# Designed miniproteins, single chains, continued (2): the designs that were tried, part 23

Each design is a single chain, and the fold is of that chain. pLDDT is the mean over its residues in the fold that is shown.

## One batch from the design tools (miniprotein)

Design m4770
Fold by ESMFold2-Fast:
Structure m4770 (fold): chain A 110 residues (1-110)
Amino acid sequence: SLLEEGKKLRQEGLKYLEQGNYKEAAELFEKAVEYYQKAVKENPSDENLYNLAMSYINLADAYIELGNLDKAREYVKKARELALQIKDPIQRSLMLMGVSVAELAIKNAE
């Protein structure tokens, strides 16, 4: 399924990110985003919105490490916009916390 392929790609991206392979991590997260974007378009469920927002946060983290803060800001903004659409208040709050952590990481990298 779209969700399963997206999760697999995101998990692989996280392994590359942990190893310091930021370019490969970004490429994997970009592929995960494509699957989750299609999932959200077909069904904007909290799960699909959460997974897409998380993938944008992962992309922002990779681009911070690559020194591309403009791309990192773009992806954090996208994650925030998706987080605000999450209906469950606990899941929305957790995702907005993740957005805030990424925003702080960008500020510290400036």
Scores: mean pLDDT 92

Design m4771
Fold by ESMFold2-Fast:
Parts: structure tokens; C-alpha cells; sequence
Structure m4771 (fold): chain A 94 residues (1-94)
């Protein structure tokens, strides 16, 4: 069993708020600020990544937001951003 933390209901609601803010920033074209919010959750969080993915899948704006982040990462030649957001977009589109 993965050693990831299962978030409480209040922690999950806070995650939804942060993710919703990052989605809006991504849709507005604010790459740097959206990445600053999402990167710690996706790379440095001790939270089960399936929980973060479930929150993203629950927001109908998420596929377009992550697509914009993946596209911007490609345009910037940001290999770390491409590695982070391109697979995530494919997972959300499925």
C-alpha cells in the first residue's frame, strides 16, 4: 500500500480551492502563477496523487486548463512542465 496521506474532508476542500484557483489562472493564461500552485501538489505533496486527479476530473474546466499549461510549457521549451502537464492532460481527456 502506498505510504501517501489520505486528506481529511477539510483538507480536501482546501485542495479543491487551490486547484480551482490554479485552473482559473491557467485559463487566463497566467502560466507562472498556475504552475506555482500546481507543482507543489503534483511533485512535492505527500497526498495520494489519485485524490488530486479525482479533484481535477471533478472540474469540467480542468482538461482545457491543463491543455493550456502543456501547450505553454512546450512553447517555453520547459521540459519539466511538459513532463508534468502533457501526461496529466492525456489522463484528464481519457
Amino acid sequence: TPPWKTPSASEKQELRSVISQAIQLALDGNYDEAVALLKPLLQFSNIDPSVILEILKSDPRAPEAIRKLATEAMEREDSEGIALFAPLYLELKA
Scores: mean pLDDT 79

Design m4772
Fold by ESMFold2-Fast:
Structure m4772 (fold): chain A 108 residues (1-108)
Amino acid sequence: LEEEMAKLLEEIKKEAEELGISTTAVQIALSMILAEKYGGLPKEVAEKLFKELAEKELGLDEKKQEKARELAEKLLEAIEAGKASEEVKEKLREEAKKVAEMVKELLK
């Protein structure tokens, strides 16, 4: 189970590198998706924040932004499909709530 997750992470890193996308962009995309699904952050807010960070901090065009989101969705689907332990899933849900709350406070 953990070995399958490690292999998937290496595959995602390779795909990101081949597309010229930093792993940081995939991590930010994943954080926004988690904040939306488990933290209650509105989808429009999560998408806007990812776009702003990806364009301004990481220099990613729209096509690379879309690919970063696709890689993040692939990671999340594998985590949810049981390639991660229940303890890891619970910790990710807790972190997602914290990220969503932090973002909501920053936007006040």
Scores: mean pLDDT 73

Design m4773
Fold by ESMFold2-Fast:
Structure m4773 (fold): chain A 96 residues (1-96)
Amino acid sequence: EEEALEKALEEAGDLAVALASGTAAGLPRSVIEDLVRREAEELREHLEELSDEQKEEVLRTAIEWIRKAAEAAGAPEELAEWTIRLLREVVEEAKR
């Protein structure tokens, strides 16, 4: 549904913002990871309402937003890649 897709994209944006804002605030990696996991869990609930094609669209868009947000905030590459791996796992779980 259009509303479910819009909400999933908003939550994907919130996940990217959590990574960027946590990094900019100088939070420990473990705290940033906890914030990102919370956003990923909210995203998972809305992904379950989407078609597999829409889930892949959200994944593709979220990866782009995460990379841009990480670069803008100066986040470590390892943290950005960890976030992308978590997102891929969440999307895969939502397809089951």
Scores: mean pLDDT 84

Design m4774
Fold by ESMFold2-Fast:
Structure m4774 (fold): chain A 71 residues (1-71)
Amino acid sequence: GATTAGGLAAGAGAAARDAGKDDEQARESFEIGAKVAGIEGWAVRGGGWGEPGDAETAGLAMQAAAKALGA
């Protein structure tokens, strides 16, 4: 839900900061995490993305956040 989506976005930003990224990079990671978490909610409700599923969509959201930190 909204609490989980917010937690993922905040976690992405915090991780970026811990990795030595500046505030701009942390903000970008936060925005990407929030966007992916938003897509998760839409996909679960039968959006245009592949098979809806809480665990699978959450996994994709985490993977996208990790990729943002690595970019």
Scores: mean pLDDT 50

Design m4775
Fold by ESMFold2-Fast:
Structure m4775 (fold): chain A 87 residues (1-87)
Amino acid sequence: MSKEEFIERIKLAVENLEKAKTKEDARKYANSLIALIREFSKYLPEEKRKEVEKLIDEFNKQFETASVEEMKKLARETAEKIIEIIK
């Protein structure tokens, strides 16, 4: 999968999370987004993989106590940071 295809898949995953109406749906879409990011991060240099994992850990920590709207904001911000790392 190309870097460009991966970026498009991340954007689509974030769009799906934006449509979530419940915390359960938001968590489901967030888990899918994280799984997608982790699959691609296997192909990154070690230093970039460490940066991505640090962002995922911080995202998960903040996400557990977040409202649905905060979850959506966290997903957007985390996805944007990850896209910058992989560019």
Scores: mean pLDDT 82

Design m4776
Fold by ESMFold2-Fast:
Structure m4776 (fold): chain A 94 residues (1-94)
Amino acid sequence: SYISPELQEILEQVEELLKKDPNAATIFKVIDQNNDGKISPEELLEYLESLGVPNDGVIDREKLKFLLQYLSDPNVLGISEETREQLRELLSTL
């Protein structure tokens, strides 16, 4: 597995938050490269690489912190303020 079980649970929570927010649909589709309605660890690594994070084949805590910081930034298009607040709460658990 490209990700630990504990970090996989955080990623699944991120996925559900983005799915629940209609304003996050564009960002979700960008991350969900194969359009299967799920964010795989491989798809996340490819997305993070597009944002300048090196792809070393593993999703560690620092990569998830980067993702959550990026998505919770008010300058990221398609994410509502309510969803960004919930993403910041997840970030606080890392």
Scores: mean pLDDT 81

Design m4777
Fold by ESMFold2-Fast:
Structure m4777 (fold): chain A 94 residues (1-94)
Amino acid sequence: SKEELKKEALELLKEAIDEIKTDEELDILEKKLIKAFGDNEAAIARVRQGVALLKKGRKELALKLFERAIEQLETEEELKKVLEALKEALKEIK
């Protein structure tokens, strides 16, 4: 369901943020999320701002921006793309 996919995406996102140690790893996360959000300019802007906040150590504020980006997704297909992007980022970071 859409609700379950959103919960899974948020949990994977929290895991990715906890695993990230370098700006290079943040760039991997940003690149994959931007691609997954496609043409959703508002969500992409939130992803970019969230990554910038993570680079400054502002994890809580960054998470709120990522959560807003995920909440704007309308279809299970869009949510699955974000979920797969997070899984791929975690594999490359670990």
Scores: mean pLDDT 83

Design m4778
Fold by ESMFold2-Fast:
Structure m4778 (fold): chain A 104 residues (1-104)
Amino acid sequence: MSEEELLAEGKLRLLSTLTMLKIYLWTQIKAHKDDPEKVAQYRAWFDQVDEFSARIEAARTMDELLAVMDELIAFLREQSKTVPELQPFLDNLEALKAELEKRL
């Protein structure tokens, strides 16, 4: 597989996972509408995930994509300590990163 093909596949799969994560975060904002602190927390995380999505779309090399994935994994690892429901997203991203590195 060419690096360009691997980059395109990696971006598609990663952006798909981030879309599901954003849907989850948006549902949490709605579920906690009467709790301003939780709404602010989930909104901040949603905005951070949108920023990661933009950086993933802008990545031109596998090194750039993997660097964004490392920051995203670190972000989710921290947040999953207080919101265990984020663990499946973290597990999926760690598995995807390992697969992409093995295929590189």
Scores: mean pLDDT 89

Design m4779
Fold by ESMFold2-Fast:
Structure m4779 (fold): chain A 65 residues (1-65)
Amino acid sequence: MEARVEAVARHLEARGWDASGARGLARRVAAALPDASAEELIEAADRVLAQAAAGVPLEEALAAL
């Protein structure tokens, strides 16, 4: 796994996500922001999760990256 994707997946797993779900979301965030650092991808994933918690559909939150 790419190091940036692995960092995001580990961050999501620490927040209670299962390993496959964490890897899936991590890959999607990395694909949306190909030039972003691991730290920026973690921040983007946190923004996506915050938007999802507020009722924004996950696909819409990802498209807003």
Scores: mean pLDDT 81

Design m4780
Fold by ESMFold2-Fast:
Structure m4780 (fold): chain A 82 residues (1-82)
Amino acid sequence: SEKEEIRKWKEWLLSKADPKQVLLNFFQSLNILYKSKGEETINAEEARERLKKAGVPEEVIDKLLEIIGDEVVKKALEDLLV
């Protein structure tokens, strides 16, 4: 469920040596995907590409897609941002 995905994300975030820096990268990632939602629907592969181009670390991208679920990235973004 969305709630469980968010919980796993928080646990992952808090396990990092610098949670603030990771959180900033995560917000950057969500912002990029949110803008993409306004323009056009993208899938997990396109999301990964756009986040890489924006300079988001691959470990953040991998964890985001793992927790949110690659098939439901757009839907999970709505739950996280609303």
Scores: mean pLDDT 60

Design m4781
Fold by ESMFold2-Fast:
Structure m4781 (fold): chain A 87 residues (1-87)
Amino acid sequence: SSMFEEIKKLLEELLELVKKYAPEITEEVKKMAEEILRAVEEGNYVEALALAMKMRDLVSKALKDNPEVEKKANEILSKIIELIKEA
């Protein structure tokens, strides 16, 4: 699915930002990304959406002191959420 590949790419971009600017949450974000991709692959868009929203809250809290990076992370997360909602 082109949507699956796009979400995967966006999650990889988000993970690179997290590794650089909020390394303390890297493992949790990685686990959540794997769970989102599994939910999308299984067609469980309700679970995928809930996980993506939880990830947004976690990432926003971790990046609150770096507004430029938080803006980039939120742009990526908004695209992921939009793709899941349109499925």
Scores: mean pLDDT 89

Design m4782
Fold by ESMFold2-Fast:
Structure m4782 (fold): chain A 80 residues (1-80)
Amino acid sequence: SLEEEVKKVMEEIREELVAYLRSQGLSEEEIEEILLHAYSEALTDVELNRVPDFVPKDASLEERLRAIVDKIAEELKKRR
């Protein structure tokens, strides 16, 4: 299923994303929130056959997840 594919990719890159977000000064709670929202957004986009305008149209699911994580993290930092 599309859900299982998104979940699989997220699990494969999760440790790297957590390490990256920690290096950016985010708390464990903020990291979990970012990853949850990124997963939800990526799943919705895949189900609706959408590609975010901030990634190339041919971007892999991994590339899309990484870009969504970066966007959410940046927005969270701006709201502080």
Scores: mean pLDDT 82

Design m4783
Fold by ESMFold2-Fast:
Structure m4783 (fold): chain A 95 residues (1-95)
Amino acid sequence: GSPMEELLQRLEELEKLAEEKDLPVVAEALRTLTGNLKLAEPKMSDEEKQELVDKLTPVLDKLEEAIEKKDEKAIQESLEELNKISIEAGDKIAE
């Protein structure tokens, strides 16, 4: 798959993990980001898609580890960065 397809699959898996761990706010943030990225994807160049994957991957790595370790501070920090990326993707859709 493309880097974007792999990213979207990972977001869906993390949403399921968040639901399993009873973290509904995290699951909702991931669902919103996934929806925004699916809508933004047709407007993005291959370079922009790769830049987004590179930017988002370390945030998702940190979030996954934080969920598994029950690190509330790391979860909050990761959510703030995810929400920022989600807003940026939403703004691109509105253009």
Scores: mean pLDDT 82

Design m4784
Fold by ESMFold2-Fast:
Structure m4784 (fold): chain A 56 residues (1-56)
Amino acid sequence: SAAEARRAIEGAAELGRLLPGLTRAQIEQAVRLFGGSVLSPEEAAEAVEAALAARA
């Protein structure tokens, strides 16, 4: 659902904030493993970018 996708994207941002040492590849792997059944490819890309932005 949209609510589940939003929650997953927010979780990805929190992951980036808590673990700023994670690489893009590690974040992409985490989103793929934990968001794969919830997120579309476009939403997964948004989750990765949210996590990377939160690191900055």
Scores: mean pLDDT 77

Design m4785
Fold by ESMFold2-Fast:
Structure m4785 (fold): chain A 57 residues (1-57)
Amino acid sequence: LTPEQEAALRKAIQAAKYAMDGNLDEARTLADELEKQGFTGQAAAVRRLIDEVEAAR
């Protein structure tokens, strides 16, 4: 993995933790950063998780 890919993975994991904790605003911010950096697949996965958590409320 490149350093950029490792950073993106750590960011995606952190976003997932925020979403699971109910901190959806922080999770969305990290997803937006991932998309801006070109990691669209990871951003989409995080957004899907956010939507699932929000729908469960």
Scores: mean pLDDT 81

Design m4786
Fold by ESMFold2-Fast:
Structure m4786 (fold): chain A 80 residues (1-80)
Amino acid sequence: AKPLSPLEMAKLVAAALGVEIAPDASMDEIFEALRKAGVSSKEFFDTGLKIAEELIARGETSTPLEIAELMLASLSTAIK
């Protein structure tokens, strides 16, 4: 299982919320798209936490839940 990067997490949350992201999109471009779609910090965090829990349960990531939660908390502050 591979560690989950912040960029991969942001892309997974965008996909789960139906926000279209270019395959080569930067972190800034992803967050701009999320803001344009009206995604709140709370919605981003809650959605990302569910994704992280599912990936961990399936053994698809080596990232511990506590680390994923801290990563999501940091990323969610980029959405205002």
Scores: mean pLDDT 83

Design m4787
Fold by ESMFold2-Fast:
Structure m4787 (fold): chain A 101 residues (1-101)
Amino acid sequence: EREEARRRGLEHVDEVARLGREDLSDPAVEERLLEEFRRAAEEAERAGVDDAAALARLLAGETHPNRDPADPEAARAAAAGDVLARDGFEGTLERIRRLLA
């Protein structure tokens, strides 16, 4: 269900924000943070919020193959990169939260 997936996506974003306040020099904390971004992307995709999914995948360190300039997914991945470059990590995380709300 889209509303349920959106709620779960927000829960993963909130967990990322919590982990970001902990000691990121611990490899287990870093691994958990990346896993939470991957789960946020999966739930955003289930919710049909593809823009949020693209941003979360980018923050998880995943790259989208540039298959075709006319491909909406390639354009979405490029737009996600522009958001991260302009707004930084925290601004990108807040944009994901707004898109899922």
Scores: mean pLDDT 72

Design m4788
Fold by ESMFold2-Fast:
Structure m4788 (fold): chain A 82 residues (1-82)
Amino acid sequence: SEEKRRELRELREKYEELAREYRERARELEEKARELEEKSKELGGVYEEEAERLRREALLLEASAGVYEIGAAASRVSERRL
């Protein structure tokens, strides 16, 4: 039905937007981690744990983005089946 097709398209667009947002946040955290690693080298390792924490947080955000990307792909496949 046309209504189900619209709902799947809206859901896909929402998932795609969430995936982009999470991916961008992950990139920002990775860059901050790099800056802290560089400062840590100059200051004898003071920021190493914080840099590690930010990298782990970035990985979780990337994983979440991947889940939303899968959701978007599933919605696209379902739309094509209608």
Scores: mean pLDDT 82

Design m4789
Fold by ESMFold2-Fast:
Structure m4789 (fold): chain A 72 residues (1-72)
Amino acid sequence: MVEELYKGAMAALEYAEKYLPKETIEELRKKIEEAYKKKDEVELAQITKEILDLLPEEKKPEALEKARKAAE
C-alpha cells in the first residue's frame, strides 16, 4: 500500500509539473518523500488530493487516472 500510494502521488506530481510553478512542485515532492520515509499512507493520499486540488478542474480527471495507473 505505501509503495502504491507513493507511486500514485509521484505520477500526479509529474503530471502537475506542466501546470504548477517549479517551487510548488519541489515543495510537494519533499512532502511526498517525507511521507514515504515515515510510511504514512494517510499523508500520501492527502498530498495526492492536494496536488489534484491545485490543478484546473478540467485537468483533474487525467491527473487522477495517471495516479491510479501508477499505483497498480
Scores: mean pLDDT 82

Design m4790
Fold by ESMFold2-Fast:
Structure m4790 (fold): chain A 63 residues (1-63)
Amino acid sequence: IVEISSEKKAEEILKKAEETGEKPEGIVVLVDDRFGGGSQLAINYAQRLAKKFGIPILEIRKV
């Protein structure tokens, strides 16, 4: 299980999975709706990872 709080974090997770061949078992997205557009990008990257590895998004957590 991995937490995604930003696009950068999602990219780091993807790169590590490609390097090691290990995929995460599930995704939790941490978003702050107060900041607008950045939250949607984090969700979009999490959905991309979920599709690529066939793993669930377990939670989208908002403040």
Scores: mean pLDDT 71

Design m4791
Fold by ESMFold2-Fast:
Structure m4791 (fold): chain A 91 residues (1-91)
Amino acid sequence: MTLEEIKELALGGLDVLKEAIERIFPASPETERILALIDEAKSRIQNEDLTVEELLQLMRDLIAELAKYSPKAAELAGGVLFALEAWIKDS
């Protein structure tokens, strides 16, 4: 599996996460911050020359930050990381 394929999968997972947050959570300052954190993580994956290890660490850091606002949002993001790690291991 290439780094570009891993980046594409991570970005797709974050897009699905963002759509889920927008559908499940009410419009609030907390939801706006959650969406901004996801957008920042997406921007970093797109624009920075990250290694696989750095990308996985960025995902873990995102989950930790999301947990400060919503345990539910952190759980959903954890599902994205789990799928990404499983894909990397099985590829």
Scores: mean pLDDT 85

Design m4792
Fold by ESMFold2-Fast:
Structure m4792 (fold): chain A 94 residues (1-94)
Amino acid sequence: REELEKKLKEVEAELKELLAKDPNSVEAARKLRAIGELLGLLGRDEEAAEYLKKAAEILLAQDPNNPEGLWLLGEAYELLGKEEEAQKYYQLAS
């Protein structure tokens, strides 16, 4: 847990720097995804879902058919207990 919390703070600091330089980059989306995954491991599912949605938004703004972006929306809805929405986005990502 303490190691996950330390990693979360590190990735948040990296994201802050990336957002200041290039807020819509794929690299920023990857850091948002990493934060979402770490929050999910900590059981903070609602916050995890929000970060995964932010990552997906950046990817899908560049390519609306981006499989990674669509998959991340599926993961976000699954964390929120929205099974039908999650399944829809997983199908679009395949």
Scores: mean pLDDT 82

Design m4793
Fold by ESMFold2-Fast:
Structure m4793 (fold): chain A 89 residues (1-89)
Amino acid sequence: MTEFERLLSRAVDVALRAAEKLGDKYPEVRKLAMEVARIRTDYLNGRLTEEEARRRLKEVLDKMIEIAEKYGDQELVDEFRRLKAELDA
């Protein structure tokens, strides 16, 4: 696996945990988690370039950070910010 493939797998795991934790109060988190999973699947199947996958993932992570901040879940905020920082590296 490439470093980006590992990042995508970690992003899916964090997004699914966020959906489990926040999805009842913020149903949009479930849609965002599904979008992260789709980005990973489409990248692995060659339907997205790495540049396109990084751009789309960054947009989803920004929305996830906003929701986690509104919920007051600092641990989720920090996890999503770490993933976003690795995308920007």
Scores: mean pLDDT 85

Design m4794
Fold by ESMFold2-Fast:
Structure m4794 (fold): chain A 58 residues (1-58)
Amino acid sequence: SEAERVELRILLFQIMYNASLYVAERSTNPALREQNLAAARRLQEEIAELQRQLQALS
């Protein structure tokens, strides 16, 4: 169903969010750290939007 597709997309983005934070925390490269923090923020915003879509599907 569409709701299941959105749920899986949220799960995938949560995994990617955690991975981006892990790289940012462990990296000694400032550019890579900033890039991953920016990616994490974008993913967090997309997760929030997907959660709103999921609520609309219920």
Scores: mean pLDDT 88

Design m4795
Fold by ESMFold2-Fast:
Parts: C-alpha cells; structure tokens; sequence
Structure m4795 (fold): chain A 79 residues (1-79)
C-alpha cells in the first residue's frame, strides 16, 4: 500500500431521523464550522471532508451525550 500525496475527501451519511429539525439545523451549522461540507436531507445529513476533519467532528459530537450515536456512525464509516 502506498500513502496518498494528499488526504482524499470522504463522504459519510448520518441518520439524524431521531433528532428534531431544529437540532439537525444547528448540528449542520456546527459541522460546517469544522470545515465539512454538509447537505441537509430529510432524516439525513451528508458530510464531506477529509478523514481527519471527520474524526475531529466525531470527537466534538462525542462530547454531547445526545450526539454520541452520530459520532459512532462517523467512526464506523471511517473504519
């Protein structure tokens, strides 16, 4: 295996159907502040960024017990 010359963008789809629409909007805005591209869909957030940015986002989300399950979804998608 060869190391890549630059980090490749990765796409992660989060199931946020358990969250209120207001909380989904706030979460999307906070993830955009971390440098991620975020698409809001009904019941889902589509995140795009480098693996390092996605791991950083998972760490931030893990600090909120309401969002810990979303942190696990990101980590599972990144292996």
Amino acid sequence: MLPPPASRPHTVVLDVSSLSPTLRGVLAAELRKLGLEVEEREGQLVLRGTPAQLRAAADVLAKDPRLAALAEQIRAALE
Scores: mean pLDDT 76

Design m4796
Fold by ESMFold2-Fast:
Structure m4796 (fold): chain A 100 residues (1-100)
Amino acid sequence: SSLEYIKESLKELIEEIEKKREQLADHPRVVAFLERFIELVKKLLEDPLNEETIKELEQLIEELDAELAAETDPRAREALNWLLGQARMLLEFAKEKKEE
């Protein structure tokens, strides 16, 4: 089913984020954003149509965009840009499923 496929994809996303956390342990601000995103992904795994989680994801995107604009370290910028992209894709996906 599409819902099962989505749950598997979100679990794989959590694994990728955990790898990023290990690679970026020297950037605690980036790690904090990765941890926050993992918690939102977990909430969406429990309830993919949760309106409050969608709003929290929108807030995270705004904060990530601001952090990326202020970041000067290339490795941290790459991680923040990747995370911002993942968060935007997840938000569009959640909104699309709510409209179905």
Scores: mean pLDDT 81

Design m4797
Fold by ESMFold2-Fast:
Structure m4797 (fold): chain A 60 residues (1-60)
Amino acid sequence: MYVLAEAKENIVAKDGTVLNSGDLLLITSISSDGIAEAISSSTKKTVTVDLSKIKVLDTF
């Protein structure tokens, strides 16, 4: 099951990847620490982001 989400704000991911507010993210996993792994639509890379900085749009 995948979760489609959107960045609420400009985010610098832990690996240094910059995401802009409104960028679409496909969430692939969520850890107990509230950290999500997602595929960025803008960079085409897997990024690690804080769940508090994203908005869930849909699940499929």
Scores: mean pLDDT 76

Design m4798
Fold by ESMFold2-Fast:
Formats: C-alpha cells, sequence, structure tokens
Structure m4798 (fold): chain A 101 residues (1-101)
C-alpha cells in the first residue's frame, strides 16, 4: 500500500498544480490551495515511501508533484496560477531532494 499511497499523493499534487495553471481565472485562494496540495502531495509521497520502506516510490511521487508544479508554471494563464505552480514545484523539489539523501 505504501507504493500506491506515494503514487496517489504525488498525482494529487501534480493534478492540483496543473489545474491552477490551466485556469485563466485562478484566484489567490485557488493558488494557495494548489501550492498546499502540491507541497502536501510531495511530502505525503516521501513519507509514504519512508513508512513502507519503498524509497523509490517516495522519490517517484515527489517527482510527480515537482513536475506538475513546473507544468503548472508553464501553462499559467494568470499570475495566481503561476504562483500556485511555483509553490508546488519548489515543495516537490524539496521533498525529492530529501528523499534522495
Amino acid sequence: SGREEARRSGELGRAAAVAVGENPEATIEEAVGAAIAGIGGAVGAYLAGKKSGDKEAGIEGARLAAEGGKKGVELAKNENGRFGGLGAQKGGEGALKAAEE
């Protein structure tokens, strides 16, 4: 279950970051929510990997959240979407670095 939990956590973070980037009417509240979801998704993936002893699953989930954040920034149609994507990207990158060390 730890591998599945890590994957799901990372995918949720990725989806939130991409969705806020794609939204031309993204609000500040949605940007903050997406950043929290992205960071939480990445951290959750790392913790699920650590708890289950599956380091690779934690790394993969954190990477998914970081890539989702980067994609959200690239797709960003307004400043709020860009901020949400950046939050998810930086959170995901931090969790990925922690998982690899």
Scores: mean pLDDT 83

Design m4799
Fold by ESMFold2-Fast:
Structure m4799 (fold): chain A 72 residues (1-72)
Amino acid sequence: MEKAIKEAEELRKKSVEELKKRQEKGLKAAMERLLARSPSVDPELAEKMLELIKEGKYSTSEDAKLIKELAK
């Protein structure tokens, strides 16, 4: 039983990590398209915002507001 539980936990960790990587690449691609459309947005700033989203720092209304501004 312990062996099966351990293997299941490892599979879950790998699955979650894979999903995070895909989500990260998707967000980067979306931001890149937005920056190409709106060159007024600093690409370094957009990258920092993606980093904050990954860390789960985007949990406030202020963060949501910034994301909306970038999406314009």
Scores: mean pLDDT 62

Design m4800
Fold by ESMFold2-Fast:
Structure m4800 (fold): chain A 103 residues (1-103)
Amino acid sequence: SPQVQQLVLQAIDILQQLGDKLEQLAKENPEKRSEYMMAQMQIGAQILALATAYLYKSSKEEAIKLLDRTIALLNEMAKELPDVKADLDAAIAQLQGIKQQLK
């Protein structure tokens, strides 16, 4: 469905914005650089999974499963990274909204 593909692209955009924020924080906080870089790498892996789903025109059910895994990852990151918790919580809310539109 074209609408499923559009929603997957929106999820990718949200994750790319988070990746950019983590890169900025890694530069500003050298003591926590490894933590922010690890989080950025994990987000990158989710972007690749969503991009694969987009390219192969995956079903809404598969897109929902990928969003569920991504939301779970971001919830774990929010516990470990208090400095970026507000940005992570905002991304989680946006991804949950996309998931609701896929139902």
Scores: mean pLDDT 87

Design m4801
Fold by ESMFold2-Fast:
Structure m4801 (fold): chain A 101 residues (1-101)
Amino acid sequence: GMYREKLLELIGLTLRGIGALIDAEKTGDVSPALDEAERLIRLGEELHREGYDELAKFAYRQALRLAEQALKLAKKYNDEKAIKRAEELIEEARRNLERLE
């Protein structure tokens, strides 16, 4: 069913984001982790439109966690562009969560 498919997509995006953060510790490049955080926000928006509010909240929480960890790494590597992108994604995920609370 649609719910199961979206749940598996959410899990896949989260796992890819975690893997990208692990890789970023070696490469200094947090962009792949931020890409997965952005995909989780877009999935959350789709889930909210479809009425899957609890799954949307979970997607936004995973996006927030990934973006916050990416922000930490971006600051460690002095990547100003990645810092700005991570902060913007954190604000977007928080705003979307507030709409569902």
Scores: mean pLDDT 90

Design m4802
Fold by ESMFold2-Fast:
Structure m4802 (fold): chain A 70 residues (1-70)
Amino acid sequence: LKERALELARRLAETLPEELRELGLEQMTAAIERMKTDEEIREFAKQMAEGAESLGDEELAREARELAEE
């Protein structure tokens, strides 16, 4: 779950302006790395899905929702 969440975080960061991409990725990576349970990762995946949907990335939103339900 953690590895898949990190992969989705990298893809979500790519939707940010180039100058903010590194900071956004760093913050998301740090948050995921601090998580100790699969439930915390699933909750974060739900948040990533909402973020992706708000940015118009429906495919990323779908994949993040699938991770949240795993």
Scores: mean pLDDT 78

Design m4803
Fold by ESMFold2-Fast:
Structure m4803 (fold): chain A 75 residues (1-75)
Amino acid sequence: DPLEQLIEAAKALDGKKAAEIIAKDPELLKLLLGIIEDPDKYLEDFLKTFPDEETQEAVIRLIINHEEEIREAGK
């Protein structure tokens, strides 16, 4: 499950693994692009898919740190 793999990479602060997961899943990339373009609309619902606040914070940090790479992959 790409989402579970992304959670584990975020918790481990493994940006390289996270980038690999995002690059292999076009649906996940599309979701992350939507969150970056309109966080007020999409971020809350996405974060609700994660079990705890620590995981949610790790995922937010990961998205922020890889915003440029995500945008480039979406072109």
Scores: mean pLDDT 72

